# Ledger of designs, part 103: designed miniproteins, single chains, continued (3)

Each design is a single chain, and the fold is of that chain. pLDDT is the mean over its residues in the fold that is shown.

## One batch from the design tools (miniprotein)

Design m11561
Fold by ESMFold2-Fast:
Structure m11561 (fold): chain A 116 residues (1-116)
Amino acid sequence: DVEAYKEEVLKKLDELIEKARNYILQAIKSPDEKEAEELLKKAEELLEEAYRLVEETGKKDPEAGLEAAGYLIKKLTELYEELKSLSPSSGAAKKAAKAVQEYIDRLEALKKELEK
């Protein structure tokens, strides 16, 4: 069932992004620079996992990959705007916003490839 597969992929993306967001928010609240860096690294690992899930989905089913890419771009754009609003008062938020923007750019490139 293609619809069941798509739903499972989107649910996994939601879980990965929510976990990444939680690590980023913990980094922003941390008074320890080293702890903040470790938390941001964990968030970036989750963003990479989300990107790879979209890439693998697109290799198996380009239409499902396009839908997953669009969904993840939407979720990351929401996260980017949240982090951008926090960036004037937080170096960790600014660094996280930059990483999220880099993943949005990579996903837009992947989406363009899948639209062939």
Scores: mean pLDDT 88

Design m11562
Fold by ESMFold2-Fast:
Structure m11562 (fold): chain A 78 residues (1-78)
Amino acid sequence: GRAEIEAYAKELIEHLKKSEKAALAATPDEKLQKEIREIFEKTIEEIKRLVEEGGSKEELDKVAEEAERKVTRLVATA
């Protein structure tokens, strides 16, 4: 139900916030830090939007995984 998806989204958002903190700590480049913050901000807002629109856990996972993948590439090129 919606409550289960909301709880799952909350846990995903907390995980993404921890990932953001780790990624920002891994790179001193201000332009990359800005891009990393923008990716996580947009991803968290997309997760919230999907929950409101009745999105599935699979859709939430896909959005989170795409953000993590993008950030991992940015950190690797720093």
Scores: mean pLDDT 84

Design m11563
Fold by ESMFold2-Fast:
Formats: C-alpha cells, structure tokens, sequence
Structure m11563 (fold): chain A 101 residues (1-101)
C-alpha cells in the first residue's frame, strides 16, 4: 500500500510542482485518508484537489492532518447517501475545516 501511495503522490507532485516537504506532507495525508477509508468516497479529481490544497498550505503537518480528519467526517456524513464526494464538496469541506481551526 505505501508503494502505491508514494507513486500517486509522486505523480501529483510532478504535475503540480510540489516541493519535497510538500510531497512528504501529501504522503502522510493520503496515507491517513486510505486508513480512514474516506479516499474511497472521493472522485480522483476531488482527491487531487484535496492533497494539493493541504500540501501547499502553510499549516503544520499536525494541522493538515486535523483538517484531513474534519473533512473526512464532513464528507462521510454528507455522502451517507447516494453519491461519491466531488471536488466542489471537498473544497467546501476544506474551507469549513480551516474556519473551524
């Protein structure tokens, strides 16, 4: 699993010009999303938007993981219905989580 996560992060980092530090943060965030199962409720575009937005933020890794947990709870509650979370749903959840921090 870690090898798969590293490969996804490397592809996103190359596409979006992430630094080595941002790439490490993206890896930890994505690992957390896989362990929580939230990644399975996101479209690929939503996942990419989420990772890039958090990894490029000036938040500490601990705060980035806190935002990831809040977004996971919001998306889980909202997608406890009929559709997977889209990029717009993720952007709204991130904004609300940052305001709650």
Amino acid sequence: MDERIKKIVEEIAKKHGLSEAEKERAFEILKHLYESGVVFGMTPEALETFLVTLAKSELSLEKQLEVARLVARTLFAEVDGLRPAKAADVEKAIKEALEAL
Scores: mean pLDDT 70

Design m11564
Fold by ESMFold2-Fast:
Structure m11564 (fold): chain A 100 residues (1-100)
Amino acid sequence: SKEEILKVIREAVEEINRVLAEALPAGVYEQLRRELTSFVEKLEKLLNEGKLSPEEVVKIVEAQFEMLIQLARDLGLPAEAIERLERIRKETLEKLEELL
């Protein structure tokens, strides 16, 4: 269901925010947290309006994880933080695929 997809995405963002809060300066973390919140709100709106299918939302989420992980590497996050983000990505995408 749309509600289950959005729940999985919100739970993933909460886990991502925990990793980022530990690894980044407060100002950088707060900026990325706001951007992730805005991204989820936009996906919810487009999914609820029928402008995006559930399958399209999953593809967009996959692409955003790749961009986030690359940004984390470029910002010099420690290997442990990158591994945590990669686990969140894998678990989130597996859960989303089961809902399609």
Scores: mean pLDDT 88

Design m11565
Fold by ESMFold2-Fast:
Structure m11565 (fold): chain A 67 residues (1-67)
Amino acid sequence: MKEAAIIQLSVWLSLLKNGQKMDPEEVKRALEKLGYSEEGEKVKKALEAGDYQSAIEVLQKVIDELV
């Protein structure tokens, strides 16, 4: 459901802002299931590269589109 997806993405956004680790594949799959396959791949690559700023920006954009 949309609300559950927004909550999950918001949790990941908070974790990234605090420098916490998360599974790049899990985040990618969640975004792909929401129809954000391109954004999912971008977040995965950003997380694997340690580019938390780019990952945060993509997640925030998806959250903004879902609300």
Scores: mean pLDDT 81

Design m11566
Fold by ESMFold2-Fast:
Structure m11566 (fold): chain A 83 residues (1-83)
Amino acid sequence: SSSLTAEGETEDGKKVKFEVTASGNTITGKIYVDGKLVEEGSRPFSGSHTVTIEEGEGAVIGPDNKVLKAKIKTSKTGTLTAS
């Protein structure tokens, strides 16, 4: 398995972490706010691909299902490979 992680912050200063993991024939994305998992999704994945978590603004869903605004300050790029 392989993983790519990018960090950002909400407008109120909470830490946001985006994690993308390739394992078997699945790619899984996870979003954490202050260390708490708030969103997780998976889709089929095969082979080896360059994946980028883009710099910019996005919306994340907080632990209370409240929509938070978050900024990714630096793009993260890595190669993820199915196993």
Scores: mean pLDDT 75

Design m11567
Fold by ESMFold2-Fast:
Structure m11567 (fold): chain A 89 residues (1-89)
Amino acid sequence: REEAIRILEEARDEIAELAAKEKDFEKQVTRSMAVLGVSVLILAVRKGMSLEEAAEGLRLLARSAEEAGDPETAAILEEAARRIEELAA
C-alpha cells in the first residue's frame, strides 16, 4: 500500500512539474486538474481504496488527459496505473 502511494506521489509530482513549465493556460489548467485527481486517489488509497480501484481511477484520468489533447500527462498516468496493477497481482 505504501509503495502504491509512492507511485501516485511520483506521478503527481511529474504532472505538477509539467503544469508549472507549461505556457499554454488551458493546458496548464488541465494538468493542474490531473494533479488534483491524483491527490484525491492518494487520499482514497490511504482510506482503504483497493489498488485495482486506484489503477482504474488513474486510467480514467489518463483518458481525460488524452481527450484534452495531453498525451504526455496521459502516458504518466497510464504508467502509474500499470505499476500499481503489478503490485496488486
Scores: mean pLDDT 83

Design m11568
Fold by ESMFold2-Fast:
Structure m11568 (fold): chain A 69 residues (1-69)
Amino acid sequence: GIFTIEYEDPKTGKKAVGKAEGASGAAASAGMALKEGAPQVTVTGPNGGKAVGTSPLEAIAAARAAAEA
């Protein structure tokens, strides 16, 4: 299912929204945003579950939590 990844773009200071297929795709997208300097990411699963991560490891945990809720 489709996950939504929301974060603040460190280059512009504006909210950015991404989409990814599956929890692994969501974790990769969230981790990329954090690597580029986003302070945190919010991952929303296909059933509306939400989780927040502040590091690449937490991004993986957030994607899994969002998939379960």
Scores: mean pLDDT 80

Design m11569
Fold by ESMFold2-Fast:
Structure m11569 (fold): chain A 85 residues (1-85)
Amino acid sequence: MSLKEKLEYLANTFKELGSATSDILSQEEIDKVLPKLKELQKEFDFELDLHYIAPGQYRISVKATDKTDLDKVRKKILEIAKELG
């Protein structure tokens, strides 16, 4: 699965369920994605957690709060997917 496909899955699952956990991300993929998602948290209310699985293996979780605009956050994650894929 490409980084783009991993982020598209994350965005669509988040919109549908209000929470999503990514597939396994490498260190290189985390270094690209995590700063963009943290920047997104400045504009939109959502929880962002980084999970260490093993050396070079991570997952990202996103979770809605009572203030989260699910449609806008989904669109912004899809924009990040397009920029990075």
Scores: mean pLDDT 87

Design m11570
Fold by ESMFold2-Fast:
Structure m11570 (fold): chain A 71 residues (1-71)
Amino acid sequence: SAGDLIEIRYLDGRVERPRSSLPALVTLEFGPDRVVIRDAAGRVLAVFPRSEWVEALRLALELAERLLAEL
């Protein structure tokens, strides 16, 4: 699924990698005050306040599904 192509980077340095052998299509990176969404090239797609992490996760899933459909 598209969720299996998302990499999540936590504030404590822990990384939850995609279960797929393919590289991550989208990376969700948690900072102390923000959440950053990047594409496979490292380009910033969106930035959210940490308090809006659920909204960031929703957008990351939507972007991963869109990118997967374009493959």
Scores: mean pLDDT 76

Design m11571
Fold by ESMFold2-Fast:
Structure m11571 (fold): chain A 74 residues (1-74)
Amino acid sequence: FSEEQKEEAAKLLAGVVSAAAQGDVARARRYADGLVELGVISEEEAERLVELAAQKDGEGAARLATELGRRHLS
């Protein structure tokens, strides 16, 4: 990934975590779909993030986002 793509991905991951903490499923889905479109995560990983938002599990979303960032952007 380019530095620009890595920066965009980091913003989208942070957005998913924020949306999940708030239980904002629609926002979480938009950010997760953006990550899939960039090729950073799979659709399966995006659904996991959206499920955590539906559960209002901000801590779980932060943990998963950190793992995905390390796996795909490192």
Scores: mean pLDDT 82

Design m11572
Fold by ESMFold2-Fast:
Structure m11572 (fold): chain A 77 residues (1-77)
Amino acid sequence: SARERAIRALEEALREVRADPSASEEEVRLMELALENARRGDLEVAALALAVLHVFGSPVASAAAARALDAVAAAEA
């Protein structure tokens, strides 16, 4: 399902952000918040958290958030 793809994309994005030493603890927490909200079915809050990471985050967080946001947007449609 689109929701399962969105959750998988968020899990992959979180793994990528956690693995990169340039990512801040704040960026990791915001990605965790996005994943937790997506798991609860709150895709709107997940998308907002990802949008913040994409616009204001480090290059790794921004790129990971953009890819996860595409999957979340598809699940909202």
Scores: mean pLDDT 86

Design m11573
Fold by ESMFold2-Fast:
Structure m11573 (fold): chain A 70 residues (1-70)
Amino acid sequence: EKEKEEFEELLRLSFVDGFKELGVPQEIIEKVENSNIEEILEIVEKLLGKEYKDELKKNIEETKKIYEQF
């Protein structure tokens, strides 16, 4: 439970950093900081498109599987 929360927090921080690199508006970054992973993926789809969101979702699921095996 706590490990999953920490993983989601790390992902959120990675998204915040990535969005800053992409020049995403601060208002969107603040929404990401207060969103769960599903909500962040919806924001990604709206801003960067479905293909980018699908790629990120796949990478997240792969990383989560490693975390669950740990």
Scores: mean pLDDT 74

Design m11574
Fold by ESMFold2-Fast:
Structure m11574 (fold): chain A 71 residues (1-71)
Amino acid sequence: ALEQIKKLFDDLLEGKLSIREFATRVTNIAMDNPSIDVDLLLSTLEQVIDYLQRGDFEKAKKVIDDFIKQQ
């Protein structure tokens, strides 16, 4: 589950996945895995989008890794 979410974030970072498609796929994974902190996931997504808009891919990756570690 977490590896699937990380892959979705990686695809988002690489421009292979739209925000809409990311939201749909990540919601389905979270619904199947109630141990996932959805509030933290959404907060992480907001931070990733902010860093991507600034072109700061390294900080976006760090935020994703920190989210995975907290699960």
Scores: mean pLDDT 77

Design m11575
Fold by ESMFold2-Fast:
Order: sequence, then C-alpha cells, then structure tokens
Structure m11575 (fold): chain A 81 residues (1-81)
Amino acid sequence: MEELVERLRRLKREAQEAGFPQAFVDALDSIRRLVEAGDFLTAAQKARELALSLKSYGTPEAIRLAEELERLAEELEREGR
C-alpha cells in the first residue's frame, strides 16, 4: 500500500519535472487518491488509460513513464483481486 502510494508520488514529481501537461499530473494524483481509498481496480484501469495517453504523446520520457504505470497497474490488479 504505502509503497504504491510513494511510487505514484515519485511518478507525479517526475512528470512535473519533465514538463508534462497538467492533465497528466492531475491524472497521476487521481490514481494516487484511488489507491489511498482502496479502489485498486479503478486505479489500475486509470493507470492503463494514462499509459496509453503517454505512449501516444510519444517522447522517450513519456514512454518510460507509461512502462512504469503499466507495471504499477499490474501490481494494483493483484491487490484488488
């Protein structure tokens, strides 16, 4: 739980530092709030949706962030069982 929340906080910080649009930063914050609320399956779905948007954005930084979100979504799906 705490590790997943910290990972999302780190990804949000990285997105802000990389200059991603505020919509991506807001999406990361929304996913973190869902995790904190225990809604792991919705959080996983939102993480996968954000990963697709990041891949479409097409920068190397966006692709790396998308891959991290896909890994996070898999972990969230295991928690939500």
Scores: mean pLDDT 83

Design m11576
Fold by ESMFold2-Fast:
Structure m11576 (fold): chain A 89 residues (1-89)
Amino acid sequence: TAALRADMEAAAQEQLDELEAKVASGEATLGEGIGLVLNMIGDILDVALKAVREGVSLETANEAMKEVVDKYLPKIKELLDKAAALSAA
């Protein structure tokens, strides 16, 4: 479970780092931010599906995915709010 969560976090972190960098530079648009979040969701799902194929229970994979989403959701909302403000300016 902890290992699966770490794999999901690692997969998601690349997209989150890109979003954070774009927001920090003032270059982020809301559309680009949403695109990066969708890519992050896809990456998390790919890790979850691979784990299920390798014998991890669907319940365990769902719990790990929920933990990762719950961990990153406040930061994602913060970054998307900043991207929206940049897009409106």
Scores: mean pLDDT 81

Design m11577
Fold by ESMFold2-Fast:
Structure m11577 (fold): chain A 89 residues (1-89)
Amino acid sequence: MDALGRELLEAEIDLSMEIMRLAVLLLQSSEEKREEIRKVTEPLIERAEALLAEARAALAAGDHERARALLAELRETIERLREKIRELE
């Protein structure tokens, strides 16, 4: 696997870990707090999933510049999701 493919896999694992952490937070939260959490986190998850899919498509097409740019934006989105989850804990 090339370095960029490995970094995309690492980003996917990071995103999956944050989604699992969010699932635990939701289980521990009141119904009202769950709605607040989803409203804040769902757009970031949707954005991260879209960026991951686009980065993989760019890599498969051999567009390494586009794949790197999308990976950078994906990492920033995952970090924003992580910070929001920490804020809501």
Scores: mean pLDDT 87

Design m11578
Fold by ESMFold2-Fast:
Structure m11578 (fold): chain A 85 residues (1-85)
Amino acid sequence: MNEIVSEILSLTSELQRLHIKNKNPDPAEVRRLAEQIMELASTLLPQGKVNEARARIEKAIAAGDFDGALMLVQEVTSEVVKEYM
């Protein structure tokens, strides 16, 4: 099993748990987890795709759309799983 894919799945699950427990999570913590996931994904996916996802996620966080930010992170995680699992 790819260790990087495993870490991405673990971090995405942590972000999902953060969202479930607190509907208004700390934007800094959401941004930290999302950036960690994007940094790992950048080793597996094309840089342009990851940079586009980062921009969309940051825009969602800035707008207070944490549901949208989580969905965008999950889209990237699904692409990684589809290609590497």
Scores: mean pLDDT 80

Design m11579
Fold by ESMFold2-Fast:
Structure m11579 (fold): chain A 100 residues (1-100)
Amino acid sequence: SDALKEQLIAVFNEAIDLLKEILKTFPFSPEEKLELEILIGLAGIQLGLVRLDPSAAPLVVEVFRKALEFLRKKGVPQEKLDRLEALIREAEALAAELAA
């Protein structure tokens, strides 16, 4: 379904926007900032692949799971971690529905 694919892309874009907000507002070191910028960049590249082939969605989910673990280790507020986890779970559910 094109509608499900566009919904999945919208959820991934919302997760990228949340990561960009955290990058801008949380006091990371220069090295931590670069690591998160790399993860955001990888998510964007893999999301481009999802636009061509929705079966690539697990690659985007993997990058967001790595970002969530990174942010958790750096002490990002639980509210932001919970929001990212919810978006990841929504994306996983939509990707599973598209694969059926």
Scores: mean pLDDT 89

Design m11580
Fold by ESMFold2-Fast:
Structure m11580 (fold): chain A 76 residues (1-76)
Amino acid sequence: SEVAEEIEKVREEYLKKIDEKFKDNPTLQEIAKGVLEALAEIFLALDKLTGEEDPRFVESLKEAGENILKNAEKYF
């Protein structure tokens, strides 16, 4: 699935951004990465189950990644 490939690309991109932004907070970094990875796995599973190749799965993962980068420090 092209959507699955793009989900994996977005996952890798945002994991790298999380690593860099939260490099001085290992606990937050690990939790933020865990949340993003869990969401990516959910969207990959949904893409496989539906077969619809819905671009909203990619968009939703990007939005989640941006929200993690912007807001995660508010919760730690």
Scores: mean pLDDT 84

Design m11581
Fold by ESMFold2-Fast:
Structure m11581 (fold): chain A 85 residues (1-85)
Amino acid sequence: GLKENYLKLKNSTNNNNKKLAGLNLLKSVIDKQNNTLNIKTAIDIIKSLITNNTNLKNLLKDALSYAKSKKKINIAKILESELNL
């Protein structure tokens, strides 16, 4: 769940493991929740834990592609907005 993926991100020392945990967190929100507030909260958590801007952007791009593949239009718009900041 959200807490388990947060702890994996917080405790990971490997950038690849952080990216995978962050992507799994976003995918879980995209699959189970068509709630825009939940996606924003997940993005804020990821931004607090992934300090490398390139890794963060790549993760958000992967999440955006996934949201589009699942036809989650509102979630995709939020992810596009975050990528344009």
Scores: mean pLDDT 75

Design m11582
Fold by ESMFold2-Fast:
Structure m11582 (fold): chain A 74 residues (1-74)
Amino acid sequence: SEEEAKNLAIALRDMGIGDEETAEKLAKNIVDYAKEKGYETVGEFLKDAIEKNELTKIPGVGPEVAEKIKKAMS
């Protein structure tokens, strides 16, 4: 949803990931990817992706971004 993407964009900026526009685009990519994989919430998806070391499979998520997300959610 737009609300999930907006909330995630704020969290990504707090993690030091990009500027506002970069964080918003990345948040939408993460939300869309989670929905495509059948997850009900982005939080559940991110937890599972961290456990499986699959954050970098998300479009726009490189190793440095994945490391920041992992640290913020541990």
Scores: mean pLDDT 80

Design m11583
Fold by ESMFold2-Fast:
Structure m11583 (fold): chain A 80 residues (1-80)
Amino acid sequence: EEKLKELDAQIEKDRAEMTRLQAEIGELNARLAATDDPEERFELEVQIALYQIQLVTNSLGIERLENERKAVMEELKKAK
């Protein structure tokens, strides 16, 4: 059960990071919608793209941790 707590804590931390990245992307999209400056628009689009790449990377990391958690859960169920 200790391993599950460690995995749950890491998954929660990584999910919180994804939530922060999604919030930042939302703020950048709001700025993009509000600006008529082509230079600022380009810079915002680049930042959004970089944060989206980070989101995908974090999503894959969380999926791996969730799969590990599932394996630990199945092992614990067999011990009953």
Scores: mean pLDDT 83

Design m11584
Fold by ESMFold2-Fast:
Structure m11584 (fold): chain A 88 residues (1-88)
Amino acid sequence: MEIEHEELPDFESAEEFKEAVRKLYPGLEGGGVALHEGGVVPVEEKRERIEKELRELKEKYDLRFRLLTARITSEKAEVLYFLLLPEP
């Protein structure tokens, strides 16, 4: 299973990041692609939490994932979004 990871620029708020994701992927809400919000994680634990969550999802599901991440500077945290894609 392949996982694509795209890091977006820093945002001041989680809402700003969500708006950016919606603009970037306007067709998601009606299509065969699911947007899953993984949550807000502390910047210090970013890598470990992302890797753990991706490994758990990869082990559980036979799907291709695209991970979108961005830092939320006001909260000193990172928001994770998982795009669930069918295998090609």
Scores: mean pLDDT 59

Design m11585
Fold by ESMFold2-Fast:
Structure m11585 (fold): chain A 87 residues (1-87)
Amino acid sequence: IPKEYEERAKAAEKKKFKLEYLDSVKDALIVGSLSGNKNLYEMGIGGVERFLKQFPELRKPFFTELLKRAEKSLAKKAVEYAKELLK
């Protein structure tokens, strides 16, 4: 198997894992906001801080999607958090 093919396959798996992680972080923020579960909401905040440190280019796309989902779900704390970080 050519090395280029193996490198491309590993990059695709890493991207897939990253997207799944980001969805879990959005869910924690929205559900934590809706349920008043402070621990779950704070886990979401910690997840955001970790991925933004590694992937700062994901800031605007992430908070734009979080804002849309939070507004649709009426998750007020998550809406406020997304709006503040999109400034």
Scores: mean pLDDT 76

Design m11586
Fold by ESMFold2-Fast:
Structure m11586 (fold): chain A 58 residues (1-58)
Amino acid sequence: MEKQVKIRKAINELNPEVITEADIKEIAKMTGLSVGTVRKYIKVGDTKEEAIKKILEK
């Protein structure tokens, strides 16, 4: 749950139109999580809204 909260906060701060590989790396840096951990919650090509929805559903 704490990891999901951190990732969601980072997505809201970055406010990407579409999640890119660079956004995943920046979220990992912002949250202190590994890139592999971030990739378990969000996918490249998802919109901000889709990424947040997927996090909340897990």
Scores: mean pLDDT 79

Design m11587
Fold by ESMFold2-Fast:
Structure m11587 (fold): chain A 60 residues (1-60)
Amino acid sequence: SSLLEEGSKLIREGIELLKQGKLEEGKALMDKGVELISKYSPLLGKIARKEVERVLKEYE
């Protein structure tokens, strides 16, 4: 699915931004990625959101 592929790509790019200390940009990309995954599957979107929240706790 293009939505799942694009969403996963945005989350990966967001994590790379977090590693660079770009917290606001990284979070914004990860949020967009979760939104796309949620449009493909609400269940997968909830799982992705939970993973994003755990990653962000390490940087915030």
Scores: mean pLDDT 86

Design m11588
Fold by ESMFold2-Fast:
Structure m11588 (fold): chain A 70 residues (1-70)
Amino acid sequence: SIEEKKETLIKGIDELIEKIKETDPESAEKLRELREKLESMENPSEEELFEALREYREIVLEIEKKLAAE
C-alpha cells in the first residue's frame, strides 16, 4: 500500500540519519527535510512517493560520493 511504502521510506531515512548525523550533518539535514515533507503528506500519491524516493536516492549517492572522497 501507499501508506506502507511511505512508512518504509521514513524508517529508512531515520536509520540513515542516525548513521551519518555526526560524519555528514549537511546530508543528515537534507534527509530530515525530506522526512518532514513525507510526514506532512496525509495521503501521498504514487507520483509524490516516487519523487520522494528519487530525492532520497540522490541524497544517498551524495553521501556515498563524500565517503569515497574522504
Scores: mean pLDDT 83

Design m11589
Fold by ESMFold2-Fast:
Structure m11589 (fold): chain A 99 residues (1-99)
Amino acid sequence: MEEIRKVLEEGAKKVRDLAEKYKDLPIARQAAEDVAGLLERAAKSEDPVEITNLLVAASLIAVGYFEEARLAGDEEAAKATQEILDVVMETGRKVDELL
């Protein structure tokens, strides 16, 4: 569980860094804040089912914000939300290897 916690904490930090990088893009900033919060919750969990559900929720939220950015015609926000999704997917892959 310690290794899983470190992976989730690293993922959350990367997403928080993206929230700061994209602070002037409201859709991307909100996506990063929401996703980071879910990864931080997963890092505090000792339940593999809860961790998996929170990672799935983080992916779905990132996809939802990506579609919102696309519908708004905001290509910068769409790219930013794709970067957030990429961090979630990489974090999930690393967690799956440790479960």
Scores: mean pLDDT 88

Design m11590
Fold by ESMFold2-Fast:
Structure m11590 (fold): chain A 58 residues (1-58)
Amino acid sequence: MEEEKERIEKAVQLYLENPDLSLEEIAKEVGFDSVAEFERKLRELYGESLGVLIRRKR
């Protein structure tokens, strides 16, 4: 996978496994400055919003 896709996938996994972590904290941990930047990259690479990806993973 490309570096950006790998970071985003890791962030989604962290969010699902650690509900106590905020989206801001998770985005920063994988190299994004904000949730907005993280979601923008999600849409660019996957064509989907964060909410759609979370629903798929449950």
Scores: mean pLDDT 68

Design m11591
Fold by ESMFold2-Fast:
Structure m11591 (fold): chain A 86 residues (1-86)
Amino acid sequence: MEEKKKKAREEGRRAGREGGKYEKLGKELLAQGPEFVLEGIGHRLRGMGLGVQAAIYGKIDKEAGREGAEAAREEGGESAARLAEG
């Protein structure tokens, strides 16, 4: 049980961090011009999906979702962070 919780926290943090990075990259691409709109949207959606993945790990251990949300916010991904919190 303890090992599963530790793995869930590691995976939740990783998913949250990656989600925040993709969300930030998507925002930066959208700011660069219309030619990057599809790529920017794709990265934002990927970031949000990773936030949801962190929330799923949060169902195994509540700290996994919380730490994932914190990691996403540190990267500048507020939407990914909110999704990671559930």
Scores: mean pLDDT 83

Design m11592
Fold by ESMFold2-Fast:
Structure m11592 (fold): chain A 90 residues (1-90)
Amino acid sequence: MEEEEILKILEEVIEILKYALETEDFEKAKEELRRIMVEKLGLPAPPESASLVEIVERVLQALSEKISSEEQVEKLQEAVKLLIELKEKL
């Protein structure tokens, strides 16, 4: 996966998490993250019983294995902070 594509995915994840925190539309956030997990990261579909938090953790774990630039590390750290905020609200 190209460096630019990883950055784009990280930015999409950050936007989805911010949207979920602002609107509390966790169902929409879950569907968008599931799409990224399957279509962008090529991971197996999570079970329907998987929580939003579990899906986010899996997506961020997969991205952490692919990061190589300082900018990607900074974006991953921002996404992790948003995940912590999401856990606090749920």
Scores: mean pLDDT 82

Design m11593
Fold by ESMFold2-Fast:
Structure m11593 (fold): chain A 61 residues (1-61)
Amino acid sequence: MLDVDAALEGARRLVERRRAGEDVSAEAEALAARHGLSVGAVNGAVAALEAGDEELARALL
């Protein structure tokens, strides 16, 4: 069962790390694998959160 709230929390942490100038590609892959998501879905959710759109981020997960 997909825990959307846990996946969304993980995506928020990736946003924070990207703001610090860190490469999060490996962490995005690990988050996707952990929750049975595509890397594209995780990357889309991160981009939505960076734009301030939590509804879109949740819908992509």
Scores: mean pLDDT 79

Design m11594
Fold by ESMFold2-Fast:
Structure m11594 (fold): chain A 85 residues (1-85)
Amino acid sequence: SSLEERVREVLERVERLLKISLTDGSNSVKSYNEAKKLIRDFLDSLSPEERRRALELMRQRALEEGSITRARVAGLFELELRKRE
């Protein structure tokens, strides 16, 4: 699948986990840790150029929808990316 398609799928899964983290206190830590692991595993599957492009796509999706949850996902993605630079 294309990078855009893979980014969309990861974004949707991370967003779902982050929403659970924010709304379900009993699963908050677990869902947050699963979201971070999903981002790390995804970035580890990409080349350095694909990582930068993935972040750009993530930021664009967050801006297009004006979502606080998506902005937080973009922040987590950027944090994990910086650990690899």
Scores: mean pLDDT 76

Design m11595
Fold by ESMFold2-Fast:
Structure m11595 (fold): chain A 55 residues (1-55)
Amino acid sequence: MMAAIGDAVRKLLAGEPIDRARHTDEEIEEARRALAVAQRTVAIGREAARALAAE
């Protein structure tokens, strides 16, 4: 469950194909959502760091 979602997220990050026999559509969809949230959080943190560096 959580481990399967985490594995799917790693494969999506690496650009590797997802094995549909090992992952349900719901797990893949949840992994995509988690990845999108993580990427957005990193982008926000990067922008905040730039704002601080720019004074």
Scores: mean pLDDT 68

